# Designed miniproteins, single chains, part 82

Each design is a single chain, and the fold is of that chain. pLDDT is the mean over its residues in the fold that is shown.

## One batch from the design tools (miniprotein)

Design m2851
Fold by ESMFold2-Fast:
Structure m2851 (fold): chain A 81 residues (1-81)
Amino acid sequence: SPLEERLKRLVESFRTFARQLAAHLRSQGFSEEQIREVLNRAREWFIKELKEEMEKEGLPKEVIEEAIKAIEEAHAEVLAE
């Protein structure tokens, strides 16, 4: 569905951004703890904006929850790389 494709694209976009940010910070000599802190702030901001947008659109709670969970999983995967 268009909604499923939108959520997939949002997750993929976040994952790509987070990977690029982590790689950039590592190349600059940042510690893994510092990288984690920066990525955690980026994740919090992204989730906040996504939740507000989806709530304004009147999307079901279950869809919003699934989107947030997918972003959290993508974030954890990037940190584990």
Scores: mean pLDDT 86

Design m2852
Fold by ESMFold2-Fast:
Structure m2852 (fold): chain A 105 residues (1-105)
Amino acid sequence: SSSDIDQVIQKLNQAIQLLQQAKDMVKDDPKVVEILDRAIYYVQKAIDYVKKGDLKKGKKYAQGALNLVQEAARMTVDDPQVQQILEQAQRLLQDAIKIIDKQIS
């Protein structure tokens, strides 16, 4: 439904905001910044494909972003504030993927 697609786009945009916040907090770690930049790019691609009705590609990019956020989380285990933000971003990405899966099925 259009409301489910709107919910997906809203969750993906919220994930971008959280990832940008996490990126600012880890600005002195170039490797983590690069991973988060790639994750943000993948979420933006997921939004683009979802808006075009290509839900399979949207899911693929959202899953790619989730994998990158999980990698960033493993690299930032000593920073509880960054961990909390990345966990929220992961939940938003997982929720968006679940909604997309229901639309494809």
Scores: mean pLDDT 92

Design m2853
Fold by ESMFold2-Fast:
Structure m2853 (fold): chain A 106 residues (1-106)
Amino acid sequence: MADRLLEEGRNSLLGAAGLLFQGAEKIPELREYLVETAEEVSRLNAEAVRAMAAGDRRDEALRAVEEALKIVEEASEKLSKYDPELAKKALELARKALELFREAVR
């Protein structure tokens, strides 16, 4: 169960990063910002997965996902001026990731 929740959480957060990369391709004005932001979200996701795998770093895993969500929230606010649907989907995936990681640490 926990391994499944972690896999779904990881994939959800990677999905959010992927949508930010899609925004970077479509919106030249935000390209550099969205690429850098998507890469940071992917880095934090990898950090959270490593912390979960360690078995004793659950709080560090949750902090990494919470930081990633905050970054996606800020990016989505900027993205919403150009593509509100893409912004909404990225934010929903990042929120889902945090919920799944919280369940996985139980």
Scores: mean pLDDT 87

Design m2854
Fold by ESMFold2-Fast:
Structure m2854 (fold): chain A 85 residues (1-85)
Amino acid sequence: MRMTVTVEMEDRQALAAFVEAVGKLQLETGYVSKIEVDGLTATVTFENLPSEEAGQELQERLRRYAQEAGAKRVTFSPLEDIDLS
């Protein structure tokens, strides 16, 4: 399954904190992600999630990381077979 999260941050320090948290998450879970940064917006894509439960747990952790880092906006793309709107 694939999941994409887009976060808009208040400043570069908040952006750096979020990216660092995602890096630590990758080391803890073993999930590979692609991180793209455009200004104060970061887009993180996970392409090979093993289950819907893993996707849900990851989404909740990413939401918390974004909130803790000071995100202005967080947007998730739906997981395959999961409507997260």
Scores: mean pLDDT 76

Design m2855
Fold by ESMFold2-Fast:
Structure m2855 (fold): chain A 67 residues (1-67)
Amino acid sequence: MPVTPASPETIERARRAAEEEGRRLGLSDEQIRQVGDTVVRAVRLSDRDFSDEEIEETARAAAESVR
């Protein structure tokens, strides 16, 4: 595979943002996992590296969608 825009640090931040949002919203462990999977997938499929703000926005949208 050529250069991947999603760095390991970006993936870790995506997972952390999803867990923080899920916990704040009182989501179940299963829902938090779904949010994490969604955010990481979005970051991985992007041709551009996500900023911290983009990761947080994606995590919020994903968390609200599984609520």
Scores: mean pLDDT 75

Design m2856
Fold by ESMFold2-Fast:
Structure m2856 (fold): chain A 61 residues (1-61)
Amino acid sequence: MKLSSEKTGEDLLKTAEEILNDPSVSDEEKYSYVGMALKEAQELNFEEVIEPLKKALEELK
């Protein structure tokens, strides 16, 4: 598999935070998006953003 440089851990975290702070997005959509971002961060080994994303996901439950 090829590693893409199009997405950084910081970009994943920033987009997740924007979704979490969007009042037009439902809790289900927020949970789904943050979960996907966490999975991508884990697959790409973005250790520094995994913990904040995991905490955000737990707060949505």
Scores: mean pLDDT 73

Design m2857
Fold by ESMFold2-Fast:
Structure m2857 (fold): chain A 61 residues (1-61)
Amino acid sequence: AAARAKALKELAAETGVSVAEVSAAIASQEARDDLLARLLARGWSREEAEAVGRRLDELAA
């Protein structure tokens, strides 16, 4: 619980989105795809976006 809450806050801070948006991306493939597309549109590299995707997958487990 504490580790998950910390990881959510860290990912939200790194991506510039809210914790609620990160939580939505964990719960929904559509929200996840939207978040990653937004990061790419902001100038994030494909590798950086893929790393965020892997962290979302870890938090979903």
Scores: mean pLDDT 79

Design m2858
Fold by ESMFold2-Fast:
Structure m2858 (fold): chain A 74 residues (1-74)
Amino acid sequence: ELSAEEREEIKLLTIKFANTLREEFPDLPEERINALAAEFYAELVELAKTHSLEEVRELAEKKKKEIIEKIKKE
């Protein structure tokens, strides 16, 4: 389905997302960070099926901000 290049990009975006969550929310359990990262990865994989890598990067940044805002409002 995905090229090796797409898989590597999505993996790196997901790692960056998880690290951002650890920095922004030090009290957030690692289990929840791992769950959010898994959901983020799955969504980016679906997006990559119909979007270019540049579009996936833009959508990843938007999704990251949406998830961070959602956590802040909990």
Scores: mean pLDDT 83

Design m2859
Fold by ESMFold2-Fast:
Structure m2859 (fold): chain A 71 residues (1-71)
Amino acid sequence: MEEELERLRELARTFRDLARELRQRAEELEREMRESGVDSQERRDEIEELREGARYLEEAARRLEEEVRRL
């Protein structure tokens, strides 16, 4: 039980860390586009994908955290 709980907590923490990194990367790319004046569809798509990924990872982390609380 302790091993399982620890793994779920670690996984949730990993997902939250990854979501934060994805959000920071998206913000960085937007800042770079604004500062350079270079606007490309490829970068816009990348930013959108990063934000979507962050949102799903946050949801996954929340579900894991809820599961840990129930055990």
Scores: mean pLDDT 81

Design m2860
Fold by ESMFold2-Fast:
Structure m2860 (fold): chain A 88 residues (1-88)
Amino acid sequence: SKIQQGLNLLEQADNSKNKENAISLALSGLQTLNNSTEKLSAEQDIKGFKLLTKIAYKHGEDFIQALENSEDKAIQSLATYFKNLLGL
């Protein structure tokens, strides 16, 4: 499913040692999740948010800037959330 594909991309992003690859994979994962017509389960939603939070802590401002530069308004909105979370 697109949900599983999106979550797998976020796991790859969390496990990536290269910042540029991690951010690219995270954006691809978010775009894949947002393109799904299916609702995430509570467990999938928690998993996705935990992965995104780890990525935000690892990559900080560079990740937030990449979210802000997305053409997807839902992804742009996540930038505001993570700015507040990180105190940026």
Scores: mean pLDDT 85

Design m2861
Fold by ESMFold2-Fast:
Structure m2861 (fold): chain A 90 residues (1-90)
Amino acid sequence: IVDEILEEIRKKYNLTPEQEKRIREFLEDVYEAAKEEGLSDEEIRALMLHLLGFDEAVEKVKKLPDEKISNVFRRLAERQRAEAERAAAL
């Protein structure tokens, strides 16, 4: 999923290696957060495409409960915070 989405972005935009790495890390965090919230791989793919501005994914994301989307973003924020705390402890 993440690799497929990165390939689509790479075709549309000429990304630097650093930009590609940052986008990959972000998408992997989104994947983990959405999996923890119980989203299917198809729902996660639709959410990722929507976050990247692909309008065709909007209708698929509209089928997801607002609460689940909010919970995914909350989990994502928690993962980002835990990573920052782990880095600070080193």
Scores: mean pLDDT 69

Design m2862
Fold by ESMFold2-Fast:
Structure m2862 (fold): chain A 88 residues (1-88)
Amino acid sequence: GTIEGNIGKGKKLLDEALKLAEVDPEKAKELALESAYYYKRAGDYDSAVRALEEVGKKLKENGHEEEAKELFEEAERIRQEMDDLRNS
């Protein structure tokens, strides 16, 4: 896919994840991880981290601490990948 296509896919998956965060936390987590994957494929690491943190925050606010924790841990992994890319 194109960079623009990957960004569009990431955005669509993020919107669905946010919609499901209260009612289907497992599916919201899966969609957030997929959103981050497509943003990373586009080289947009900032949007990948933001997507995981936004869904993670909404999950945490709705009492889904474990699902939120997994997304925050993935966001930190991506932040390290960004740092490594900047220093290479």
Scores: mean pLDDT 86

Design m2863
Fold by ESMFold2-Fast:
Structure m2863 (fold): chain A 93 residues (1-93)
Amino acid sequence: AVELSDDVIAAIEARLRAFVEEVLAATLPKVQAALENMAPEEQAALYRQIQIEILQALARKLRELAAREDDPALREAYLALAAEYERIIAASE
């Protein structure tokens, strides 16, 4: 089996971490404010919607990173992760 090197994994993590941190910083205050005024059934629906939106944003970001990546192994890894998130989204319909 071919595994990604620790350096390749670290590069992917660094790029995705910055994006995730930015998304969470923008989203977290809005989520907290909404949750304070919602019934439990509405909170569950909002939680599911936010999870799907985050996965969609991550899949789009991974495809953007793949389009800019010159390393074939990194490009393939980004596309594989994007496809996995897209499958999870499809299964959540």
Scores: mean pLDDT 73

Design m2864
Fold by ESMFold2-Fast:
Structure m2864 (fold): chain A 81 residues (1-81)
Amino acid sequence: MEEEAQKVREELDKTYKEAKDIMKKSFEEGKVREGYDKALGLIAKQVRKAKEVDPEVAEYARQKANEMLKEGKKLIEEKEK
């Protein structure tokens, strides 16, 4: 169980980085909204997986997802003005 929790946490960190890279690339391409939606989908999938393995990892995943959501929403609002 502990090894599975650690692996899910590492996968979450990688997915979080991938989601941010997708958003950055979509911003450069002018597809900010599409990039945000795609990034959200990736994070949501990983949060769900974390929830099945360990409550602490699930809480960590939720915190990271919320941080990304706040950052992404702010960037979208700034770019769409």
Scores: mean pLDDT 75

Design m2865
Fold by ESMFold2-Fast:
Structure m2865 (fold): chain A 104 residues (1-104)
Amino acid sequence: MVEEYARKGFEIGYEGTKAGLSPQEIQERVLEYLAELLGTSVDEVRELMRDPNIPRELLEKLAALINGAALGRKAAVEGLPKEEQEKLLKELVEEVRKAVEEHE
């Protein structure tokens, strides 16, 4: 489900930002999480990101994780209340779902 990956990305971005990680370090953690989930390396995930024939399911997971992390970072930097965080997460889930459908 797109929501599970978006929420995991958000957690990585939010907690990483609170811990003082840079945007680049947060992105690295997102790629590490996806690599662990796929049983591969971060370098292999980077190669998959450059593949024009990337499977839809993988593209969906990647988009949800990356955009979730960006949103989590924003929430931590701006000190967004939990109610606003949940609203933005729901909007992100719908946006990722729509974008994946358009990729067909």
Scores: mean pLDDT 80

Design m2866
Fold by ESMFold2-Fast:
Structure m2866 (fold): chain A 74 residues (1-74)
Amino acid sequence: SPEEVFRRQAARLRAFLEANSSTLSEEEKRIVEEFIEAIEAGDIEKAEELVKSVKNEDLKRALSHLLAELKRAL
């Protein structure tokens, strides 16, 4: 179900945030936290906006890929 996919992806992102808390900038952490909140709320438009604001190319690709998987599950 879409809700299960969203829950799993939110959990993965939280685990990523915890594992990388010392290496991510405060801005990157904020964006990831807001992205998690947006996907938990089902706010795909907000999630897309947040991805566009990411300056770190690797993080942007990771979040874009995740968002594409979430959209496929809808």
Scores: mean pLDDT 79

Design m2867
Fold by ESMFold2-Fast:
Structure m2867 (fold): chain A 96 residues (1-96)
Amino acid sequence: GAPEEVRRLLLEAGAKLSFAAILNRFAKHSEDEEEKKELLKKAKEYAEEALRLAEEALRLAREKNASPLIIESAEALVRSSRALLEETEKELEELE
Protein backbone atom coordinates (compact mmCIF):
# COMPACT_ATOMS: atom_id res chain seq x y z
CA GLY A 1 0.00 0.00 0.00
CA ALA A 2 0.95 3.68 -0.35
CA PRO A 3 2.22 5.74 2.62
CA GLU A 4 -0.47 7.70 4.53
CA GLU A 5 0.75 11.03 3.06
CA VAL A 6 0.10 9.81 -0.52
CA ARG A 7 -3.43 8.68 0.42
CA ARG A 8 -4.18 12.08 2.02
CA LEU A 9 -2.92 13.95 -1.07
CA LEU A 10 -5.05 11.74 -3.36
CA LEU A 11 -8.18 12.33 -1.24
CA GLU A 12 -7.59 16.11 -1.15
CA ALA A 13 -6.87 16.24 -4.91
CA GLY A 14 -10.06 14.24 -5.61
CA ALA A 15 -12.15 16.58 -3.42
CA LYS A 16 -10.75 19.71 -5.14
CA LEU A 17 -11.34 18.17 -8.58
CA SER A 18 -14.96 17.33 -7.63
CA PHE A 19 -15.54 20.94 -6.51
CA ALA A 20 -14.01 22.27 -9.75
CA ALA A 21 -16.26 19.97 -11.84
CA ILE A 22 -19.42 21.03 -9.93
CA LEU A 23 -18.60 24.75 -10.33
CA ASN A 24 -17.84 24.26 -14.05
CA ARG A 25 -21.26 22.56 -14.50
CA PHE A 26 -23.05 25.39 -12.65
CA ALA A 27 -21.25 27.88 -14.94
CA LYS A 28 -22.45 26.02 -18.09
CA HIS A 29 -26.09 26.32 -16.88
CA SER A 30 -25.83 30.01 -15.88
CA GLU A 31 -27.35 32.60 -18.24
CA ASP A 32 -25.78 35.47 -16.22
CA GLU A 33 -22.38 36.32 -17.78
CA GLU A 34 -20.94 37.76 -14.53
CA GLU A 35 -22.08 34.74 -12.45
CA LYS A 36 -20.73 32.37 -15.13
CA LYS A 37 -17.35 34.15 -15.04
CA GLU A 38 -17.17 34.02 -11.20
CA LEU A 39 -18.04 30.29 -11.17
CA LEU A 40 -15.42 29.53 -13.86
CA LYS A 41 -12.75 31.50 -11.96
CA LYS A 42 -13.49 29.46 -8.81
CA ALA A 43 -13.51 26.23 -10.87
CA LYS A 44 -10.08 27.19 -12.28
CA GLU A 45 -8.67 27.79 -8.77
CA TYR A 46 -9.91 24.38 -7.54
CA ALA A 47 -8.66 22.63 -10.71
CA GLU A 48 -5.20 24.24 -10.32
CA GLU A 49 -5.04 23.11 -6.68
CA ALA A 50 -6.25 19.60 -7.62
CA LEU A 51 -3.51 19.36 -10.29
CA ARG A 52 -0.83 20.54 -7.83
CA LEU A 53 -1.91 18.01 -5.17
CA ALA A 54 -2.24 15.17 -7.71
CA GLU A 55 1.24 15.87 -9.14
CA GLU A 56 2.70 15.84 -5.59
CA ALA A 57 0.89 12.56 -4.83
CA LEU A 58 2.29 11.02 -8.04
CA ARG A 59 5.83 12.20 -7.19
CA LEU A 60 5.67 10.75 -3.64
CA ALA A 61 4.01 7.52 -4.84
CA ARG A 62 6.87 6.94 -7.30
CA GLU A 63 9.56 7.83 -4.70
CA LYS A 64 7.98 5.48 -2.12
CA ASN A 65 7.51 2.69 -4.72
CA ALA A 66 3.75 2.60 -4.07
CA SER A 67 1.52 -0.08 -5.60
CA PRO A 68 0.72 0.20 -9.35
CA LEU A 69 -2.93 0.93 -8.45
CA ILE A 70 -1.96 3.96 -6.35
CA ILE A 71 0.38 5.29 -9.08
CA GLU A 72 -2.36 4.76 -11.71
CA SER A 73 -4.89 6.60 -9.46
CA ALA A 74 -2.49 9.56 -9.11
CA GLU A 75 -1.84 9.60 -12.88
CA ALA A 76 -5.61 9.56 -13.54
CA LEU A 77 -6.13 12.53 -11.16
CA VAL A 78 -3.31 14.48 -12.87
CA ARG A 79 -4.90 13.84 -16.31
CA SER A 80 -8.45 14.72 -15.14
CA SER A 81 -7.34 17.87 -13.29
CA ARG A 82 -5.30 19.07 -16.29
CA ALA A 83 -8.20 18.39 -18.70
CA LEU A 84 -10.73 20.28 -16.54
CA LEU A 85 -8.27 23.18 -16.08
CA GLU A 86 -7.78 23.45 -19.88
CA GLU A 87 -11.56 23.28 -20.48
CA THR A 88 -12.26 25.94 -17.82
CA GLU A 89 -9.55 28.28 -19.22
CA LYS A 90 -11.08 27.99 -22.74
CA GLU A 91 -14.56 28.76 -21.35
CA LEU A 92 -13.18 31.86 -19.57
CA GLU A 93 -11.55 33.06 -22.84
CA GLU A 94 -14.94 32.70 -24.63
CA LEU A 95 -16.44 35.24 -22.17
CA GLU A 96 -14.25 38.07 -23.56
Scores: mean pLDDT 88

Design m2868
Fold by ESMFold2-Fast:
Structure m2868 (fold): chain A 79 residues (1-79)
Amino acid sequence: MSPIEQKALELIQKLGIPKNIEEATERAIKAAKELVKEGYDKEDSVSASTAQAARLLGEKASPADVNKIANEVWKALEG
C-alpha cells in the first residue's frame, strides 16, 4: 500500500468505518480534502480516498458504487 493510501485509510478509520455507500462517500470526501490540504495532488487524493473507503465498506461495494464515490469526491474538491 502506498504512503498516500495508508494516510487515506488512517483518516477514514479515524472518522469511523463506513456502514453504507453514503457514509463511505462522506468519509472519502473528508479524507481527500485533508490530503489536498497536506499538499497531495487532487487526482491522487481522490483515488486513494475512494479506494480506501471502498475497501473498508468491503466486498459489498460494486464497481459502480466505487465510481459513484470517486465522482462525488472529485466534485467536492472542484467546488
Scores: mean pLDDT 82

Design m2869
Fold by ESMFold2-Fast:
Structure m2869 (fold): chain A 91 residues (1-91)
Amino acid sequence: MEPTPKEMEIIDKFIDRLKEAKAAGKTSFEELTEIAVETVEENIETLHSLSDLQQLHILMAILSAVKSLRPELTKEQVSELRKKLLEVLKK
């Protein structure tokens, strides 16, 4: 199945926020985590209307974008971010 426009919009909004954060020098793990959490929270109703697989795809895209911006992030830090995003998604 093709990605829905809603899925692409969420991913694009997150990437744009990462670009703004990079330009502002706000690329700490805490700052990137906050941007990711805010993106999930703002789109929570859309995310809850999607399948589990589609939700996972969006979360993986977010994690991949964060890791791409900060390649030095450990597996433990990426796992912590994933856990926090899942907690927000399941509330």
Scores: mean pLDDT 80

Design m2870
Fold by ESMFold2-Fast:
Structure m2870 (fold): chain A 69 residues (1-69)
Amino acid sequence: SAAEAAARALYDAYLPRIVAAAEAGDHETTARLMREFGERAAAVDPALAPALLEEVERATLRAYLESQT
C-alpha cells in the first residue's frame, strides 16, 4: 500500500541518523530523532506507528551492540 511504502521510506531515512547519534552517545539527538520519527509515522498511519517505532528501536540497539563488539 502507499502507506506501507511511505512508512518504509521513513524508516530508511531515519534509521541511519538515529544509529549514528546513538553510537556517538548523543542522547539528545537520539531522543529528538526518535520523537520526530514517531510523529511522522503516526501522520502516515497511526495503526502502523507502534510497530515501526519498535522496529527502529530494535534495529538501533542491534547496530549499536554490533559496533561495541
Scores: mean pLDDT 82

Design m2871
Fold by ESMFold2-Fast:
Order: C-alpha cells, then structure tokens, then sequence
Structure m2871 (fold): chain A 65 residues (1-65)
C-alpha cells in the first residue's frame, strides 16, 4: 500500500484546484500541511449563495508500525 507523500498530496491538491476551476467553482485557496504526522489538505471555496467562505479538510493518518 502506497502511503500518500507530501509531494503526492500537493499534486492532488493542484489537480483538485484545476478541476474545480473547470467546473466553475470559486476556489479561494488549497493548502497542504502536516499535523502530528498526518497530511492534511484544506480547501476554501467562496459560496455566493451564503455570501461567505466554506472550508473543508481531508486528513490521512500514517500507518502504525
């Protein structure tokens, strides 16, 4: 099983940003960070219907061992 690397996470974030822009989604930022050995991808999108920014994150826990 391939562990997600920081490089792969950044590439995935960049690809997600490209696809979101292609679909007309107003993406403000995509950030890749590492917190307590976990790679976290955070995405912020502006929602004009709500008049505010919406943030979501996905994290992958490192395998034990």
Amino acid sequence: SSSLTMEEAKELAEKTLEEAKKEGINVKSVEVSEEDGVIVISITVYDPALGKDLSGSVSERPLPG
Scores: mean pLDDT 73

Design m2872
Fold by ESMFold2-Fast:
Structure m2872 (fold): chain A 88 residues (1-88)
Amino acid sequence: MLAEAEALLERGREAKEAGNYEEAGRYYIEAARLLLANPELTEEERPLLEEIARGLAEVNEKLPNPEVAKMLVEIEVRLGLAEIKEAI
């Protein structure tokens, strides 16, 4: 699962940098779903989920999407990061 989440995160970053925010959002959501399927986040998974949250926040700013917004909230709840909440 970790390697799959990392690959999806990388694809999401590539799509975002290319300006394809719809595709970026889909990859980030898929990566987040893989990580969130684990009841507890490991030290290795947490940084990936944080990076996904930042990517989703940028995607939602450029192309507002209810699914992106919902996933971002779910990630924020799991991480408990106030700075991501403030960025949104």
Scores: mean pLDDT 76

Design m2873
Fold by ESMFold2-Fast:
Structure m2873 (fold): chain A 75 residues (1-75)
Amino acid sequence: LEEKRIELLSKELEDIAREFGLEPVKATSKDELKERARELAKALGIEVPDDASVEDIIMALRGEVNRRKVEELKK
């Protein structure tokens, strides 16, 4: 179901935003979800193509979260 998928992805974006100390992202539609994901990626300095899927963007965001956690553990 699209609504359930949007809710799960929106929650993922909200959790990622909170991990970076940013305002949580909430989306209620597929288009809004994609736009919010792109905005969050830009805020974190991650470049994503305009035609990237929401899942691709979230994967990139998760990669950045893990990268920063590893970097912090090194120091």
Scores: mean pLDDT 74

Design m2874
Fold by ESMFold2-Fast:
Structure m2874 (fold): chain A 72 residues (1-72)
Amino acid sequence: SHKEALRAAAEVARKKGFTRLADLLYKASENLDERTLTKIMLELKGLESEGYTELAEFIRRAVNGLVAAEDI
């Protein structure tokens, strides 16, 4: 499920020391809000700048799948 994908991404982020991103992903897996999503996107830019492009892509897909389930 999307919740499991976000939690898996959070676990990987935590293991690599990205604690803030991991916390945001766990929050998103339980309760979605625009502010949390915005913060995740900002953290992903940081990951990309550090060369963690594969992790950033995985998280982006998980977040996009979750947003796609919402009628915007």
Scores: mean pLDDT 76

Design m2875
Fold by ESMFold2-Fast:
Structure m2875 (fold): chain A 68 residues (1-68)
Amino acid sequence: MEEEAKKLLEEIKEIVENKTELSSAEAMQLLLRAGEAIAAARKAGNEELVEELQREVSKLWEMLTGRK
């Protein structure tokens, strides 16, 4: 679970850095997966991972909503 959350964190970082164009369906799936990863990190008590995920998700939201 944490391993998957860390992998997703890396995927989001790459998307944000490369400004990868996402379809609405892809964006929704990524955000849902990010929410699940944050919940899993919180359940595990990994506050640092939660903070990193929230930070990258905020950047992802900025990319998606700022370009709408």
Scores: mean pLDDT 77

Design m2876
Fold by ESMFold2-Fast:
Structure m2876 (fold): chain A 76 residues (1-76)
Amino acid sequence: RKPLTAVDYAEKLLEAARAGEYATVRVIISEIERLKLDVSEAKELLAEAARVLVEQGEFDLARRAAELAGVPVPEL
């Protein structure tokens, strides 16, 4: 239960996605998964990052980000 840490990761993920740094995006997603972070406070940021990744054509990373947010990707 560390909402500040989860939010920080989600913000870094969104910025990396916007910058096209997909290796960084992948690492951040893996760290959130590994650390079992409570993402309840970061769900909106994770959903926004998933939308940015869809716009960039990175569908695999977008699905993983949406999965962390607890929502399926409705359209691809």
Scores: mean pLDDT 76

Design m2877
Fold by ESMFold2-Fast:
Structure m2877 (fold): chain A 80 residues (1-80)
Amino acid sequence: MEEKIEEILSTLTPEAQKRVKALADRLIARYKALGDVFPDPLLERIAVYYFIAELMQDKEVAEKLRELLKEMGVPIEPFE
C-alpha cells in the first residue's frame, strides 16, 4: 500500500511532491492536536493526499488515490 502511494506521488513534479507531503504532514499534525484521532493513520494519510490532489485539480492523481481508498474499504463520493 505504501509503495502504491509513492508510485502515485512520483507522477507529480519533485516540487509538487515536496509541497504535497509537507502540507499533508501539517494537516495531520493539526488534526491530531484537536484531540480527535483517525482510526487508521495510513488511511488518514491517503485521504489527506486525495484532498490535496483535488485542491490542486490534478484529476489523474485524485482518481488513483480515490481507487486506493476504495480498495481499503472507504468509498469516497466524487465532489458534485
Scores: mean pLDDT 62

Design m2878
Fold by ESMFold2-Fast:
Structure m2878 (fold): chain A 94 residues (1-94)
Amino acid sequence: SAADRFEEEYKKALKEVTELLEELIKKLKEGKISREEAIEEFTKKANELAAELSADVAASIKNLVDQIKLVAEKLSDEEFLKYMEKLAEELKEA
């Protein structure tokens, strides 16, 4: 059904976003990337993913990007890393 296709697409998109977050968290922990570079890479790759998705799923991914950018402006590097780790865990449980 259309609902089953939406749920499957959404779940797959969340998995890809979670894997991207985990990759960026690893790079941040290893000192290979700055907070600003992590946000730029996440934004670029998430928007590339969104371009391949249905409009409703794409909107959800874009909202997540906007939320990460907004939160990042208010957090220290250590707080941002912890936020990203918590977000990745929450997305895995969804």
Scores: mean pLDDT 83

Design m2879
Fold by ESMFold2-Fast:
Structure m2879 (fold): chain A 69 residues (1-69)
Amino acid sequence: MSPLEVVVRNAAAEISKLTGVDAEALAEELLRLAREGDYEGIRRLLLSLGASEQVAENVVRALQTALAE
C-alpha cells in the first residue's frame, strides 16, 4: 500500500468514527481528490462531513507530505 493510501485510509477511518459515514467510500473519494491535487476539494469535503477546520488542515498536510514521497 502506498503512503498516500495509508494516510487516506487512516483519515477516512477517523472521520467515519466521528460522523458514521462509510470509511471505504470516503477513502476512495479522498484518494481521487489527492491524486488530482484538489486540496481545496478535500478540505471542503471533510468540513461538509462535520470535521473541524483543524482536522481538515491536518489531513490536507498529511496527504501533501505523502504525495511528495
Scores: mean pLDDT 80

Design m2880
Fold by ESMFold2-Fast:
Structure m2880 (fold): chain A 58 residues (1-58)
Amino acid sequence: SAEIEALGEEAGMSAESARTAATMSPGLARGVALKGGIDAGRPEAGERLAELLEQAAP
């Protein structure tokens, strides 16, 4: 959770938005993370966030 929030902030997302993304389906969460990273000029942070969200998926 804390790691997802930290990477979310790097990807231009608020901690609340990062937590919300973690509750989405894996495909939607990945899309949101990648888009956020691109929009923030941090595509690498978006990729790392997407990987963590995939790992956290049940």
Scores: mean pLDDT 72

Design m2881
Fold by ESMFold2-Fast:
Structure m2881 (fold): chain A 88 residues (1-88)
Amino acid sequence: MRELSEEEREALAERARALGDALAAATDDPALAAELRALGEEMAAAIRAGDTRALQEAAARMVLVVGRATGDAEMLAEAERGLALLAA
């Protein structure tokens, strides 16, 4: 996996947080919205720490949470698109 510069790491962390916020905005469930924002923050923290395993675990949980809690194909597509940008 490519070693990221500090600037690239911050850009990816911001994208991870933005993904969590975007998914949270797509749901009317405040508990689900809070969980999606928390997962975005966990992914951002993992990126800043260079912790690839923590990032992969948080990303996998985000897909499971979106899929199991909503069944919403549009939310799943948004999550998959955002995660693909992080898996550069």
Scores: mean pLDDT 74

Design m2882
Fold by ESMFold2-Fast:
Structure m2882 (fold): chain A 86 residues (1-86)
Amino acid sequence: MGVTQEELLNDLRTAVELVKKVVENPDNVTLVTAASIALIGAAFNASQVEPSEEAKKLAEEALELAKKSGNKAVEKAAENLLKAIE
């Protein structure tokens, strides 16, 4: 038992899509909460498996999108994800 690379990549893709929605709606509490939870979950899973280059690129994309959203909670969650995956 353990997190697989495939599970990590799926979690990261989900997090990126949620952060994209926060970029469009940065004050939407439901989307901000969902994106933050997805980023935190991906960061936890990244600590359990050796991340691929694709995983690192997805984490970098999530951080760029989080910064673009202007939402500081989502940005901090994305920064923590990138630290866990690098």
Scores: mean pLDDT 84

Design m2883
Fold by ESMFold2-Fast:
Structure m2883 (fold): chain A 67 residues (1-67)
Amino acid sequence: SKVERALKASELAYQKGLEMGDKELAGRASIAATAGARFDLTYEELVEIAGSEKAGRIAYEAVKEAK
């Protein structure tokens, strides 16, 4: 389901954000990944939502892995 995919993407992005940075990066990536999984957002839209390219890229990869 879209809900299960969004939860998985959120969790993956949060964990990766913690590994690559801090709780702020993890939170930004998690929020963007949740939106990305729900609305099939582009990389550019994910970067905009996340507020940074680093967080947006983490979200993008997490959404792809959550399939």
Scores: mean pLDDT 86

Design m2884
Fold by ESMFold2-Fast:
Structure m2884 (fold): chain A 88 residues (1-88)
Amino acid sequence: MSDEEAEELLKRAEEALRNGDAEAAREALLALARAAPDMSSEMRRRLMLLLVEAMLSEDERIREAAREAARIILESGDERMKPGVEKL
């Protein structure tokens, strides 16, 4: 996935979270999670911030989508070993 596609998905995820659109948020977050290994460190940081925001959502479907996205990222690489994640 290109950084251009990642940016579009990040914008879609941010809009879906803002509007409480659980289905759109889930689709965008899962697509971003699958693309995370191919993303720049800056795009991955933005994704991590969005996942934290989604996990704090009042909508259980959005929180579940964020947990699923986090699992996909962890399966693609060890989150505990990612540079800069703890410096959010």
Scores: mean pLDDT 76

Design m2885
Fold by ESMFold2-Fast:
Structure m2885 (fold): chain A 69 residues (1-69)
Amino acid sequence: SSAAEIKEKAIKVLSKANKKIFALSKTDPDLALKINKQVSALQQALMNNDVKSVEKLTAEIEAMIKAIE
């Protein structure tokens, strides 16, 4: 995928993850903190234009969200 496509997917995943973190903060605060830590790492990778880390972290966050759906 192009760098632009990877970044666009990451932004969508960040939005989805933030909604899940909010919901989980009431029922599973430990899992909410774990996802939030990965979200922070993804935000840092985006700021650094580290496309490989963005792709990896996006996939990890997607897997975490899918596991709780």
Scores: mean pLDDT 86

